Designed miniproteins, single chains, continued (5). Designs and how they scored, part 107

Each design is a single chain, and the fold is of that chain. pLDDT is the mean over its residues in the fold that is shown.

## One batch from the design tools (miniprotein)

Design m19715
Fold by ESMFold2-Fast:
Structure m19715 (fold): chain A 69 residues (1-69)
Amino acid sequence: MKKIEIEIEVAGAGDPELVARTAVRELEKEYNAEILELEERREGDTVTVKAVLKTEEEIIEVNITVRGA
């Protein structure tokens, strides 16, 4: 099992929710994975996403934290 943790800071007019969703999409494409579980939470300017991706070789747990300005 592989774990990936990503922290992103978005300055200015960036939407932290859109940034978080884009990051999940890019990981899905990069690993040619299937999303088994996806939990998204927003508190103010911070978005956290917990996802479980399944590839042909392994399960990947992904934690993404995006902080907006």
Scores: mean pLDDT 79

Design m19716
Fold by ESMFold2-Fast:
Structure m19716 (fold): chain A 93 residues (1-93)
Amino acid sequence: SIEEKVKKVKDEILDLLMKGDLDELVELTLKFIEELLKKGDIEAAEEVFEYTKRKLEELIAGLSTVDQELAEEVRRKLEELEERYRELKEEYE
């Protein structure tokens, strides 16, 4: 089911976040979002985007007083995710 696929991807996103594999996290998230948008599962795509965005924002908040350089790197990855998600929505809507 779509709900099971979304849950599995959220678990994979969290694992990548814990490992610090930010590039793989962004690419995995966008690939799954594109597959959902191609199928017309717009609400599921939005849920995956919002989940990943929230997790990156939480990481930025946690790093802001400990590692400002890493916090800025995570912020750049979030901006990339947001821009590429916007482009995908424009293509498939």
Scores: mean pLDDT 87

Design m19717
Fold by ESMFold2-Fast:
Structure m19717 (fold): chain A 95 residues (1-95)
Amino acid sequence: GMSTAEAIAELLGKEKGEELGKLLEEAKELFKKVAEIDPSAVARAAGLLLRAIGSLVDALLTAKSGGDKEEAYERAKEGVEEAVEGLRKLLEEAE
């Protein structure tokens, strides 16, 4: 099937798709680490990922409707980066 980066690239272009795909893979690996180190934090970690998915979906809908692709990309990137930062903080808080 189509990779996440390839799917995003269809609407935002190859470079933006690769960048967002890389951030999403980083978030996925951090989520795995949270699940392994602190299973009690999994619901909080899932909440961070769901918010990032919401931002990404809104950005892709903006791009599909002919809106500003650069603004859409920056909003999606910010949402995913916030999830990555939140996941890193959960790992730092785990003993």
Scores: mean pLDDT 80

Design m19718
Fold by ESMFold2-Fast:
Structure m19718 (fold): chain A 70 residues (1-70)
Amino acid sequence: MLEEEIERLLEEAKRLGAQARELERQYQKLVEEGGTGDDMQALKDKADALRKQGGAKFDQAQALRKKLEE
């Protein structure tokens, strides 16, 4: 129940962080190739959004863990 939810949230947080890192890597490669444009801005925006989502899920998992101890 709650333990499964906590595990799922932590797994999602890790996945979101990994996706953000991959997008940041793609962005860096495009910068090195002299690329500029809307696609690069979209990659940056998506990476930022994924990092925020991952952090939120991690915080939610911590809150649920606290409730589980009650």
Scores: mean pLDDT 80

Design m19719
Fold by ESMFold2-Fast:
Structure m19719 (fold): chain A 124 residues (1-124)
Amino acid sequence: KEEVKKLIEEMVKLARDFGVKFETATKEQAEKLLDEFVRKMEEISKKIIELYPELAEDVRLLLETIRYSFRLALKEAKNKEDRIVLTLQAMFLILYGLAELYKKIFPEEDFKTILKRLVDIYLS
């Protein structure tokens, strides 16, 4: 239980570092950064699935959402401001998805409290 909290926090910190780099990267750099980010998220996800096999489908959907959202940001961004906004939108979807995973593991914890905690880690 403590181990999965640390894994989810690692995912948030990884997403934070990735997002900052992705916002200002060229398209070619951004595609490479996204592939590396998804690979690292998959590595952490395997550890979560080992602890909670019932979450395998939720984790799969989260990883697909990550891939889709950031690829969409690269495709649809017409300028630097668009890239920043779409990156933040994709980051929110990741934080929300991680909060949903957390809630399934810790059903007694309030969802808004979980989401706020993950947002605080992201902003740190």
Scores: mean pLDDT 86

Design m19720
Fold by ESMFold2-Fast:
Structure m19720 (fold): chain A 84 residues (1-84)
Amino acid sequence: MTVAIVNVRVPADATPEQAGEAAKTAAQEALDKGAKSVRILVRLADGSVAAGQAKTPEEAGKLAEEAARRAGVGAVTITVIGEE
């Protein structure tokens, strides 16, 4: 069952590494609220969505960083869904 939803908007001037850190922070927040895992949705500049699942903030950060590298810097919106 969904226990947290964290939406993160990445600034246009952000680096892929900063997008990764934002996703990592959002995933940590969801886990702190009692989630056992997180689903990450990264909306890319071309309108595509990269989706993945992570058990750690570090995994969530890496997924968002790689998605941001494909989309170009600052062209992403990240949604982190915490689940039990």
Scores: mean pLDDT 74

Design m19721
Fold by ESMFold2-Fast:
Structure m19721 (fold): chain A 66 residues (1-66)
Amino acid sequence: SAAEAMALAIAGAEAFKAGDYETAVRHFTAAVALAPGWREAWLELGRAYAALGDEARAQEAFARAA
C-alpha cells in the first residue's frame, strides 16, 4: 500500500540520518518494491547506496528515478 511504502521510506530516511546506511538501503528497497514508480524513493535509495560506497547500485537506482 502507499501508506506502507511511505512508512518504509520514513524509516529509511531516519536510518540514513543516523548513519545506518545498511538499514536505510533495506527500508528504501522495500519501499520501491511496493511503489516502483515512486521516483523520490529511488533517488533516496541511490543516495543510501552511494553512502555505502556501492556506486554501481547507486547508479542503477538513480536511473530508475529518471
Scores: mean pLDDT 89

Design m19722
Fold by ESMFold2-Fast:
Structure m19722 (fold): chain A 68 residues (1-68)
Amino acid sequence: MSVEELLTRIAKAVNEGNAEEVRELADQLVPVAGDTEVAFLQIMAAIAKLAGNEEVAEALSEAVDRIN
């Protein structure tokens, strides 16, 4: 799976409120993520939190914390 495909699938999972899929996709993204991917995850986490999707927001924040 390409980084672009992974980001697209994460966005879809966030919109669907699917925390399990977000975690699975984020685990694949972490080892290949750069500054752009970190920014994307932070924006998605903020959106999830504003939408009341706390578990999705936590999954995204955990992924950001794992990226060096």
Scores: mean pLDDT 83

Design m19723
Fold by ESMFold2-Fast:
Structure m19723 (fold): chain A 60 residues (1-60)
Amino acid sequence: MEEEKRQRLVDQAVEEGLRAMEEDGYPVDVASAYTAGLLVRAGASKETIDEAVKRLRERA
């Protein structure tokens, strides 16, 4: 599915956000900004960005 590429982008963006939280101790809001920024650069939709932010918060 084309959705496989979307899921990989979400997973990668969430991983980068989690890394910021784990390594730098940044709050979820800062990590969410990192995740959102990566997806904006990839041309992701608002829905995809929101999904990634939700996943990051869920794992935080």
Scores: mean pLDDT 78

Design m19724
Fold by ESMFold2-Fast:
Structure m19724 (fold): chain A 82 residues (1-82)
Amino acid sequence: SEEEKLKEAMVEMVAKLLFEAGIDEVTAENIFKALLEELKKAGITPSEEEKKELREGAKLLVETYGEEIKKKLEEIKKEAEA
């Protein structure tokens, strides 16, 4: 289904962002920080309003997919340690 494909894509993307940032804990703050660093690398400086939207989006991601993101991040970390 489209919902399952979207879920899998979002979970994988967020877990990879956290892994690349060296972040161990799946929290809204950590996802927000990882997104800000990616935007900075792309030369994008978000406004205060856009930062609020990113914080709310990160919170929603943790509330909706937090357990799946945590599991995926743990899998990525184990593979990288091998």
Scores: mean pLDDT 82

Design m19725
Fold by ESMFold2-Fast:
Structure m19725 (fold): chain A 79 residues (1-79)
Amino acid sequence: EGEAIRALEEFILEKLKEKGKIDEEGVTYLSEKVSIKVYKKDGKPKVELVRDSSVSLAELVEALSRYFGVPVSELRERL
């Protein structure tokens, strides 16, 4: 599970970089139980995927698919 979360965080970082939003620090709520935190550590952009323990990996993939407008299959290739 930790490896899958890291893969999703890497995907988010790549997509934010492509959109020119990598330097925008803050928290974006994808749902009531899922959020993306973008912050700087040692001057470098970092992404943290935050979820309630009740949220499954499948629900995370669906939330990210909706937010970034990418097919679920693209995200599953990262897992």
Scores: mean pLDDT 78

Design m19726
Fold by ESMFold2-Fast:
Structure m19726 (fold): chain A 95 residues (1-95)
Amino acid sequence: MEEKLKELEKRYKEAKEELMRKLMEATELSMKAIKAAVDRVAGGDKEKNLKLTQEYNDKLNGDLAPELEEAGRRYSELRKELERAREELERLLKE
């Protein structure tokens, strides 16, 4: 039980760190898209800034959004497994 619990805690930590990394990537791309949109409105190169905004949004929605969903799912599953393992350990110690 202790070895299984330690392995689950390690996997949970790794899944949490991966989710945090993907959230930071999504935040950075969102900020870049906003900057390109602001530059377009402020009288910059409209064609260039439109293309950049589309590229950042395509990367966010096409690549990162599915990766965030998968990372979130893994984090949620590992959290539930860790909670169940802790509950089983507590039951064994009380009975």
Scores: mean pLDDT 78

Design m19727
Fold by ESMFold2-Fast:
Structure m19727 (fold): chain A 65 residues (1-65)
Amino acid sequence: MSLEEQLELDIETVRKMEEEGKLSKEAAEKIIEELRKALEAVRAGDMAAASRHYLRALELAGEAQ
């Protein structure tokens, strides 16, 4: 599985958790924003930026749970 595919699946998972009430809309939005930035960085070939945004998304997810 590519990093791009993995990030797309992570975004879908966060959205489903928000729909199920397991995450607030605000928390889900912040996590998805960082995952989207990571995805854009992967598309640009900027692996350092992608890694940083992905780490931020994980940090935000940990704070929300």
Scores: mean pLDDT 83

Design m19728
Fold by ESMFold2-Fast:
Structure m19728 (fold): chain A 85 residues (1-85)
Amino acid sequence: MSPEQKLALNAILRQATRIGLAKGAEVLPVDITLSGNEAIVTFEFTKDGETVTQRLKGIVKGGEIFLTALGDSSDKMESYKVEIP
């Protein structure tokens, strides 16, 4: 795994944990795909016996991490960037 892939993966996992904590949901990574400087992770968020599947994509470019949350085709989260300290 490249340093860029590791940075993207760590950023995605931290973001998923924050989302889960904010929603009061349990978070489980189900699938991980790594390619070049990109990572895509599929998560299951479970609350009150209901499970929602979401995918998070991370791209590392020039010291910045670009995170996109992808839901079902009916709704997707806004793309955002996070600077690497």
Scores: mean pLDDT 72

Design m19729
Fold by ESMFold2-Fast:
Structure m19729 (fold): chain A 64 residues (1-64)
Amino acid sequence: MPPTDEELLESFKNFQDFERGVKHEELVEVLRKNPNATVDDIMKATGVGLGTGYSRNLLKTSLS
């Protein structure tokens, strides 16, 4: 079940200031390449979450 861009943007807002790191154009490009893209996929593609080093390190470890 691919999430809508609305759902993805809502999840991104929960990462504090998503507008700081993610442009609509970049978000659309990620969704075009991967319609099933999760918040994690967008974070990897856009570099958002680098400021949340704690969470980023945990994700990196879990993703092998």
Scores: mean pLDDT 54

Design m19730
Fold by ESMFold2-Fast:
Structure m19730 (fold): chain A 65 residues (1-65)
Amino acid sequence: SEIAERLKREYGLSEELAEGAAEFLKSTADSLSPAQAAQLLEKEAGIKLSPEEVAELMEEARKQL
């Protein structure tokens, strides 16, 4: 996944966390706001991304459908 590779490269996430976050972002890109997705990533996986960063990743996720 291009998003998982980006998460590993730009945010230093492990392969497992990057793959999980990429799948989460793909599944929620059309149903959650970036702020809601950012909050859930922090709460469930300990991944701290700003809503702005999540918005950019969600846009990338939509292009991979």
Scores: mean pLDDT 80

Design m19731
Fold by ESMFold2-Fast:
Structure m19731 (fold): chain A 84 residues (1-84)
Amino acid sequence: VSRDVLDQEVDDAMRLIEQSVNSLPVNLDKVRKVADTSTNPTDLTIAGDLLKDYDPELAIRAYEKALAIDPNHEKARRNLEELK
């Protein structure tokens, strides 16, 4: 389970990074949709990271969702604390 979850996180993170790198900053609306609709904690954390300079309220929401799904997500927890 833990190994499968980590492999899935890497794939999802790679996909989100690939999409955002190719479309930044034009694709911020898609990043906002990911932050609002995704149930993957890694995708939510990356969306929050991309949004924190543009929409900190939505970034906070994305990190909170990530932590609700995976309370042990260190990056989401750290970044949420930085935005407080």
Scores: mean pLDDT 69

Design m19732
Fold by ESMFold2-Fast:
Structure m19732 (fold): chain A 74 residues (1-74)
Amino acid sequence: MSYEELKEETLKEIEEIAKKYNVPEEELKRVKDMVEKAFETAKKEKLSLEDIENLARIALHETKKFAEELAKKR
């Protein structure tokens, strides 16, 4: 899997999680911005693809928890 493919798949899954839990557009934009910046920093620092995959898994896990908690407050 390429860096660009991994980044796009991660952002797509974040969007799917946000739709499932009805995350507000403003919060979704903030999460996407943070994740994109993390990927760009990892690419600039020449991290291994495996390290970037681990970063993607952490981002998805944290996004899901955030979305679930936000849904419970409604």
Scores: mean pLDDT 81

Design m19733
Fold by ESMFold2-Fast:
Structure m19733 (fold): chain A 111 residues (1-111)
Amino acid sequence: TSAALMAEVQAAMKELGVPAERVEELFERWLRYADEHGSAEETLERGLKEAEELEKQGKYVEAGLTALAGGLAAARLAAEKGDYAAADEYVLLGATRALELLRKALEKKKA
């Protein structure tokens, strides 16, 4: 399920012309946040909150990438602590929100 969801997120990013390097830079910033705070849950919550603020500004691509990066960073921290079930859940939550926001960006591009 997470692999299929990530494939849909990657397809949406390609359609929007988002370079892989932009996702990598954002992921590294969120990994730093996760490492500094030591909490996967707080990392996810902060990422989703910042994505919501970006969505309110109409910045759907930035919002989607922020949700994805926060979820992936939270998942990595959880996995490093041996909590693979939480890691999978954080990927699903971040990627689901990312796909929703990136689809909104695609609809705006068609208008």
Scores: mean pLDDT 86

Design m19734
Fold by ESMFold2-Fast:
Structure m19734 (fold): chain A 101 residues (1-101)
Amino acid sequence: MSREEKDFEYAKEVVEKLAEELGFSEEEKEEMIKIVLEMLKDTMKDYPNASEEARKKFIEATSVTVALWTAIKNKRYEVALELAEKYLNDSDVEHLRKSLA
């Protein structure tokens, strides 16, 4: 597999796992994978020699961020708060609660 194919398969795996845990739709999963890969491509322009481990870590972190924004965009505020409580610090969770009120 090419580097891009490996990155795609890993992004799909991470996003599918998040979708299973948080109840995202198939359409939300497809949009999240697309955004994660676009962000990865943009960031890797500045880090062309990034290791496979560094790319995986970026995909994991970006997937959480994209999942959060997808939940907010689709007005799934309970999902957004659950994800924030699991992956963000208490200060960021409190800020999000105030923004959604």
Scores: mean pLDDT 74

Design m19735
Fold by ESMFold2-Fast:
Structure m19735 (fold): chain A 87 residues (1-87)
Amino acid sequence: VEKLREEARELAEKLSAEELAEKLLEYLKNPEKRIAAGALAVELAELDQEKASKVAAIVQEKEEDGITRLQAAVAEFGEALEKAKKE
């Protein structure tokens, strides 16, 4: 989980809003990457709220339910964080 957060933070800093939106949509289509999608969304929002807003707008424009899928991924990431705290 921590490694996913670190990777997400680096991507959020280095990639443009357009590139981050493409990455998130790619992650949301891959069941193995849903937790990574949630981590990326959370770290981006914490790092740069303005950039996060731009990414959210692009995701919503490209996929009708993109924001709903992203919210589900964030919830899955939250559950993974809670499990990690218990270990």
Scores: mean pLDDT 78

Design m19736
Fold by ESMFold2-Fast:
Structure m19736 (fold): chain A 98 residues (1-98)
Amino acid sequence: SAIEHVEKLIKEIEERIKKLEEEGEEKRPEVIALLVKLTALKQILKLLKEGKKLSERGLKILEEANFAELLALITVMKEGWPIEDSGAALADAVVLRM
């Protein structure tokens, strides 16, 4: 399930943030970057629960995605773009456009 995959990623990032916060102020920039990514992933989870779809390619991108790529995926999901037959190609086109 796409929802279960995103929920797992959110939990892993939340646990990583907690560990980094325990390591002190030197990790503050990494914590901020992860909080930004966590916020974007929570938005993607909300859109999935609202019935918006994400391609298998989009799900794979989530694990390694930077903030700009996550914004592109959120935009694609909000617009309801990925057609079942071309969702992967569309996700690649959006990423390449950024």
Scores: mean pLDDT 72

Design m19737
Fold by ESMFold2-Fast:
Structure m19737 (fold): chain A 61 residues (1-61)
Amino acid sequence: MSDEEIIEKILEVIKQSSLSPEQKLAFARRMAEHEARERGWSEEERERLIRDVLERVKKLL
């Protein structure tokens, strides 16, 4: 699964959740951390995924 596919998957979950904006950001960060750790990605790749996910989630709020 590409970085973009992971980001889109997280965004779909966030869009369907009835969470506050703050809770959506916190949940998205945790999902991104989980996905990166499960894939054994480097710290740099993990930080990049987290940043990209949070930027996309902020645009949806």
Scores: mean pLDDT 81

Design m19738
Fold by ESMFold2-Fast:
Structure m19738 (fold): chain A 86 residues (1-86)
Amino acid sequence: MEKREEEKKKLLEEAEEKVETTVAAARAFLEAGMDGLAFAERQAELLYKEVAEKFGKEGEELGKRLRERLVEAAREIEAALEAARA
């Protein structure tokens, strides 16, 4: 049973790294004039599904929070870059 808690903790760490990596990639896409927000939204949906699939209802709650955080960060970056262009 302890293996599930270890897998859960490791997946949480991997999910946090994936959020940071995706935000950095979204920023790079936006700076290059590409649709970084669409990229971030797609990655957020994939992350949500992955976490929900692995941990059921508890994973669904966590995945929703990670998805919202990732999309919000990408939108803030897009707005900041848009303001810097003006």
Scores: mean pLDDT 76

Design m19739
Fold by ESMFold2-Fast:
Structure m19739 (fold): chain A 97 residues (1-97)
Amino acid sequence: LSLETLLSQLNSISKSELNKFVSENEKAIQALSKEDQVKFLIAYFNKLGGITEAQRLLALGALKAEGFSSEDLKTLEKNIKVVDTQTKVLLLPLKLK
């Protein structure tokens, strides 16, 4: 499954369905390159309405532990929306859970 297909599907669903979509498509997301996984995560987090600074730091730490490059992490950091409040749980569909 391509990044383009996953992004198209992500954009077609409601905000309330995002976490279900991510959990159901975990293997497809994990099959993406690390660069494309970052692009997917940016779209997912921004569609949630953004993430808090605490969630951003936790996500960056988890991705670094999973072997994402400093360039990939900077791309994520630069392109995500940071907000004061996020009540939705973030899912990280990474290969090593």
Scores: mean pLDDT 79

Design m19740
Fold by ESMFold2-Fast:
Structure m19740 (fold): chain A 56 residues (1-56)
Amino acid sequence: DALELTAQSFSATYGVDKSRILELLKAKDYDGIAKLTGISVEGVKDNLAAAERQVA
């Protein structure tokens, strides 16, 4: 699941709770994820697209 992979990657990379990131991803709250991680909304979407390619 691309959401699960993205949540795991952000948790490991930015030191944020996996469950919190997964909650925001399910809500499509990309602004909230960007604020927590310090990257752009475009960066969040790019990471999700990369995770989708890994699970394809």
Scores: mean pLDDT 79

Design m19741
Fold by ESMFold2-Fast:
Structure m19741 (fold): chain A 67 residues (1-67)
Amino acid sequence: GETAEKVKAIFEEQGLKKVDKGDIIDILTNELGYPGMIAEGIAEAIQLKYGDEVTPEQVKEFLDKYG
């Protein structure tokens, strides 16, 4: 969806090949206005599926399918 595309674009614009849980929480809260609890839940779910460091494309895939 549109939100997933925006998240991927922001990470790619920052030149990040890998992002961690803190990076995901930061973008979801500060750039997209998600509540902290929801952002933490999404980031934790992504980490459980893909590991501690994920690509922007993996974040987008997760958000497109489950967000």
Scores: mean pLDDT 80

Design m19742
Fold by ESMFold2-Fast:
Structure m19742 (fold): chain A 92 residues (1-92)
Amino acid sequence: MKTKEERLQELYDLILSLVLLGVDATPLSIFLYNKLKEEGLPLPKPRKEANIYKAAFDYFEGKITRDELLALAEKVYNGELELEVIGKVKLP
């Protein structure tokens, strides 16, 4: 089971995956912002490499809805689900 900090980092990396795909990540960004505010935690630190998540591609391709994406995010935050990593991208 991942720590709370690792789960918040995973959600941040998911947001980055959506942004890199040119998808509107605003609903997921608001979700993460609210959780960080509730916990009194700063934004996760930038990584040199970000995971590419299957859920981001499923959302981009219309295989899951926005509400289903937010439900996945809630399960990740609660430690009920780990997101499938399908690749990695190097950040500048």
Scores: mean pLDDT 77

Design m19743
Fold by ESMFold2-Fast:
Structure m19743 (fold): chain A 68 residues (1-68)
Amino acid sequence: EAALEAAVEAIRTVIKQAIDDGYSKEEVKELAERAVRAVATHYGFSPEDLERLREEAEKAVEEIYKEK
């Protein structure tokens, strides 16, 4: 699933950059959601792949902020 792996990596990059820029957890979640939709549109993901990408993005946000 090369496309899904690339999408997850891109989303994680967006999350990390937003955190480094000082955005709040809620703002980072909003940015991640927008990035998920943009990436899913770019790769032509199915609804199932989109949901999986969204779950990975949500997990990454929670994981990074839990480490604070």
Scores: mean pLDDT 77

Design m19744
Fold by ESMFold2-Fast:
Structure m19744 (fold): chain A 87 residues (1-87)
Amino acid sequence: AGLELVERLLKEAERLAEEALRRAEDPSVPLEELRETLERARRLLEEAKELLELGKAPLPPELEERIRRVERLIEEAEAAIREREAA
């Protein structure tokens, strides 16, 4: 139960993380906006993990892969924001 909600949360988190990563390459976008977008992505991912009770094995393969993909996108966006902040 709640799998449709989990899927929606993960899709939105992925979208926001991709948006933050893409916008981080644009120097006209304020860093605060990028951080806010990334923070929203993180919150949605954590909500999805809580709903899935992430710790039981095995997780559904499709959802496990989606979670890993969103986590990688968030890490990549964080790295891009940090690199731009340092520049």
Scores: mean pLDDT 79

Design m19745
Fold by ESMFold2-Fast:
Structure m19745 (fold): chain A 89 residues (1-89)
Amino acid sequence: DDEIFEKIKELLLEGKYDEAYELLLADPNLNAYLKTLLESLKDDPEAVKALLREYAEFLKQLASISDPQERARLRAEFQRKIRERAEKL
């Protein structure tokens, strides 16, 4: 749902990580590896905040880039990092 993603993005950019966490886990379109990492860290609030802060920074960078090729590269790089971390669980 586009509305859910827009709300998640707003919460992350505002630093409301606890609220963003609940909505991210409810989003069926969330990257499966990112969801797996967030679920694995559910009992570690500091690790959850660190991962969400990293995701917020990624979204910020993505929003500042207008070049489609550079946006695709940044997205692929982030997905690769998250996948590698999830596969090591």
Scores: mean pLDDT 77

Design m19746
Fold by ESMFold2-Fast:
Structure m19746 (fold): chain A 63 residues (1-63)
Amino acid sequence: SVTLTFSSLGDVIDSLEDITEYSIDSNGNVTLVGTMKSGPFKGKRVKVTLLASDPTKAIVSDV
């Protein structure tokens, strides 16, 4: 997996198209699955995880 920096959850949502998974767990961790619009994963289907303990970092992995 690769770590990317986003300034907000809105920036993560705006970076993705065709979002098929959006979930927030009881600890505030956010998981999104979508196709990346730009950057090193442009055109790729990815899983993005934002941890409540470090929300400035997004973990990007293959689905």
Scores: mean pLDDT 76

Design m19747
Fold by ESMFold2-Fast:
Structure m19747 (fold): chain A 62 residues (1-62)
Amino acid sequence: MEELIEKANELLSKLNNVPKMDKEEFLSFAKALIEKLNELKNLESLPEEVKEIIELIKKIVE
């Protein structure tokens, strides 16, 4: 659980640095993140912080 939250916060931190990434890097990174986060979203008891990050990433990539 704690490792999951730490990884989610790391992803959020990287998303906050999106202006430093070019568009291709961001799309590639976001696509890989969504795949991994969709696996996590299938867990019954995901922390709310992780769910919020998943929704944020989906909003950006949509």
Scores: mean pLDDT 62

Design m19748
Fold by ESMFold2-Fast:
Structure m19748 (fold): chain A 99 residues (1-99)
Amino acid sequence: STLDELERRLREMLESKDLERVREALRLAVELIASDDKRLRDLGLDALERGLRSKDLRVQQMTLDAIMEALKVAPDDIELINRLIGLGLRGIGSLFEMS
């Protein structure tokens, strides 16, 4: 399906050693979260979660920045906002543990 292809592309971009491709994937994830389609929002959330699981501290930091941008553009959906806040807090905790 088109969603499966988009998910695969996002995963490949996030796993790239090219930080500009990672930035492009994270920007796309933020655009997906701004969508009125719940399936696209879930895909955006999954992409941000993958970014936070990166072993590259630069990717984790870029993902935290993307989560902050996502909070600015997120629709008024309490569940979505709570998920984004939870990801942000987890990401901050992970960065402190790695320091």
Scores: mean pLDDT 85

Design m19749
Fold by ESMFold2-Fast:
Structure m19749 (fold): chain A 71 residues (1-71)
Amino acid sequence: DYQELVDKNFRLGEALQRGDIKGVLETLGVKASDEFIRKIREGDPEALKELEKKVGKTIADALQRVLKARE
């Protein structure tokens, strides 16, 4: 469905730009605890490794760059 792809890509891009870790994970259908989200925000190496496993290197790298830039 073209509308679903456009909406999903738009929501993912918005969440990424905001550094909204929960929004990124929810858009990709990934379940995550509040503690896991907090650890990603803090730059915890183990949490970042798990993020890469769940969302792939491209999205994990993009999210990490946005989080660093928005500080």
Scores: mean pLDDT 77

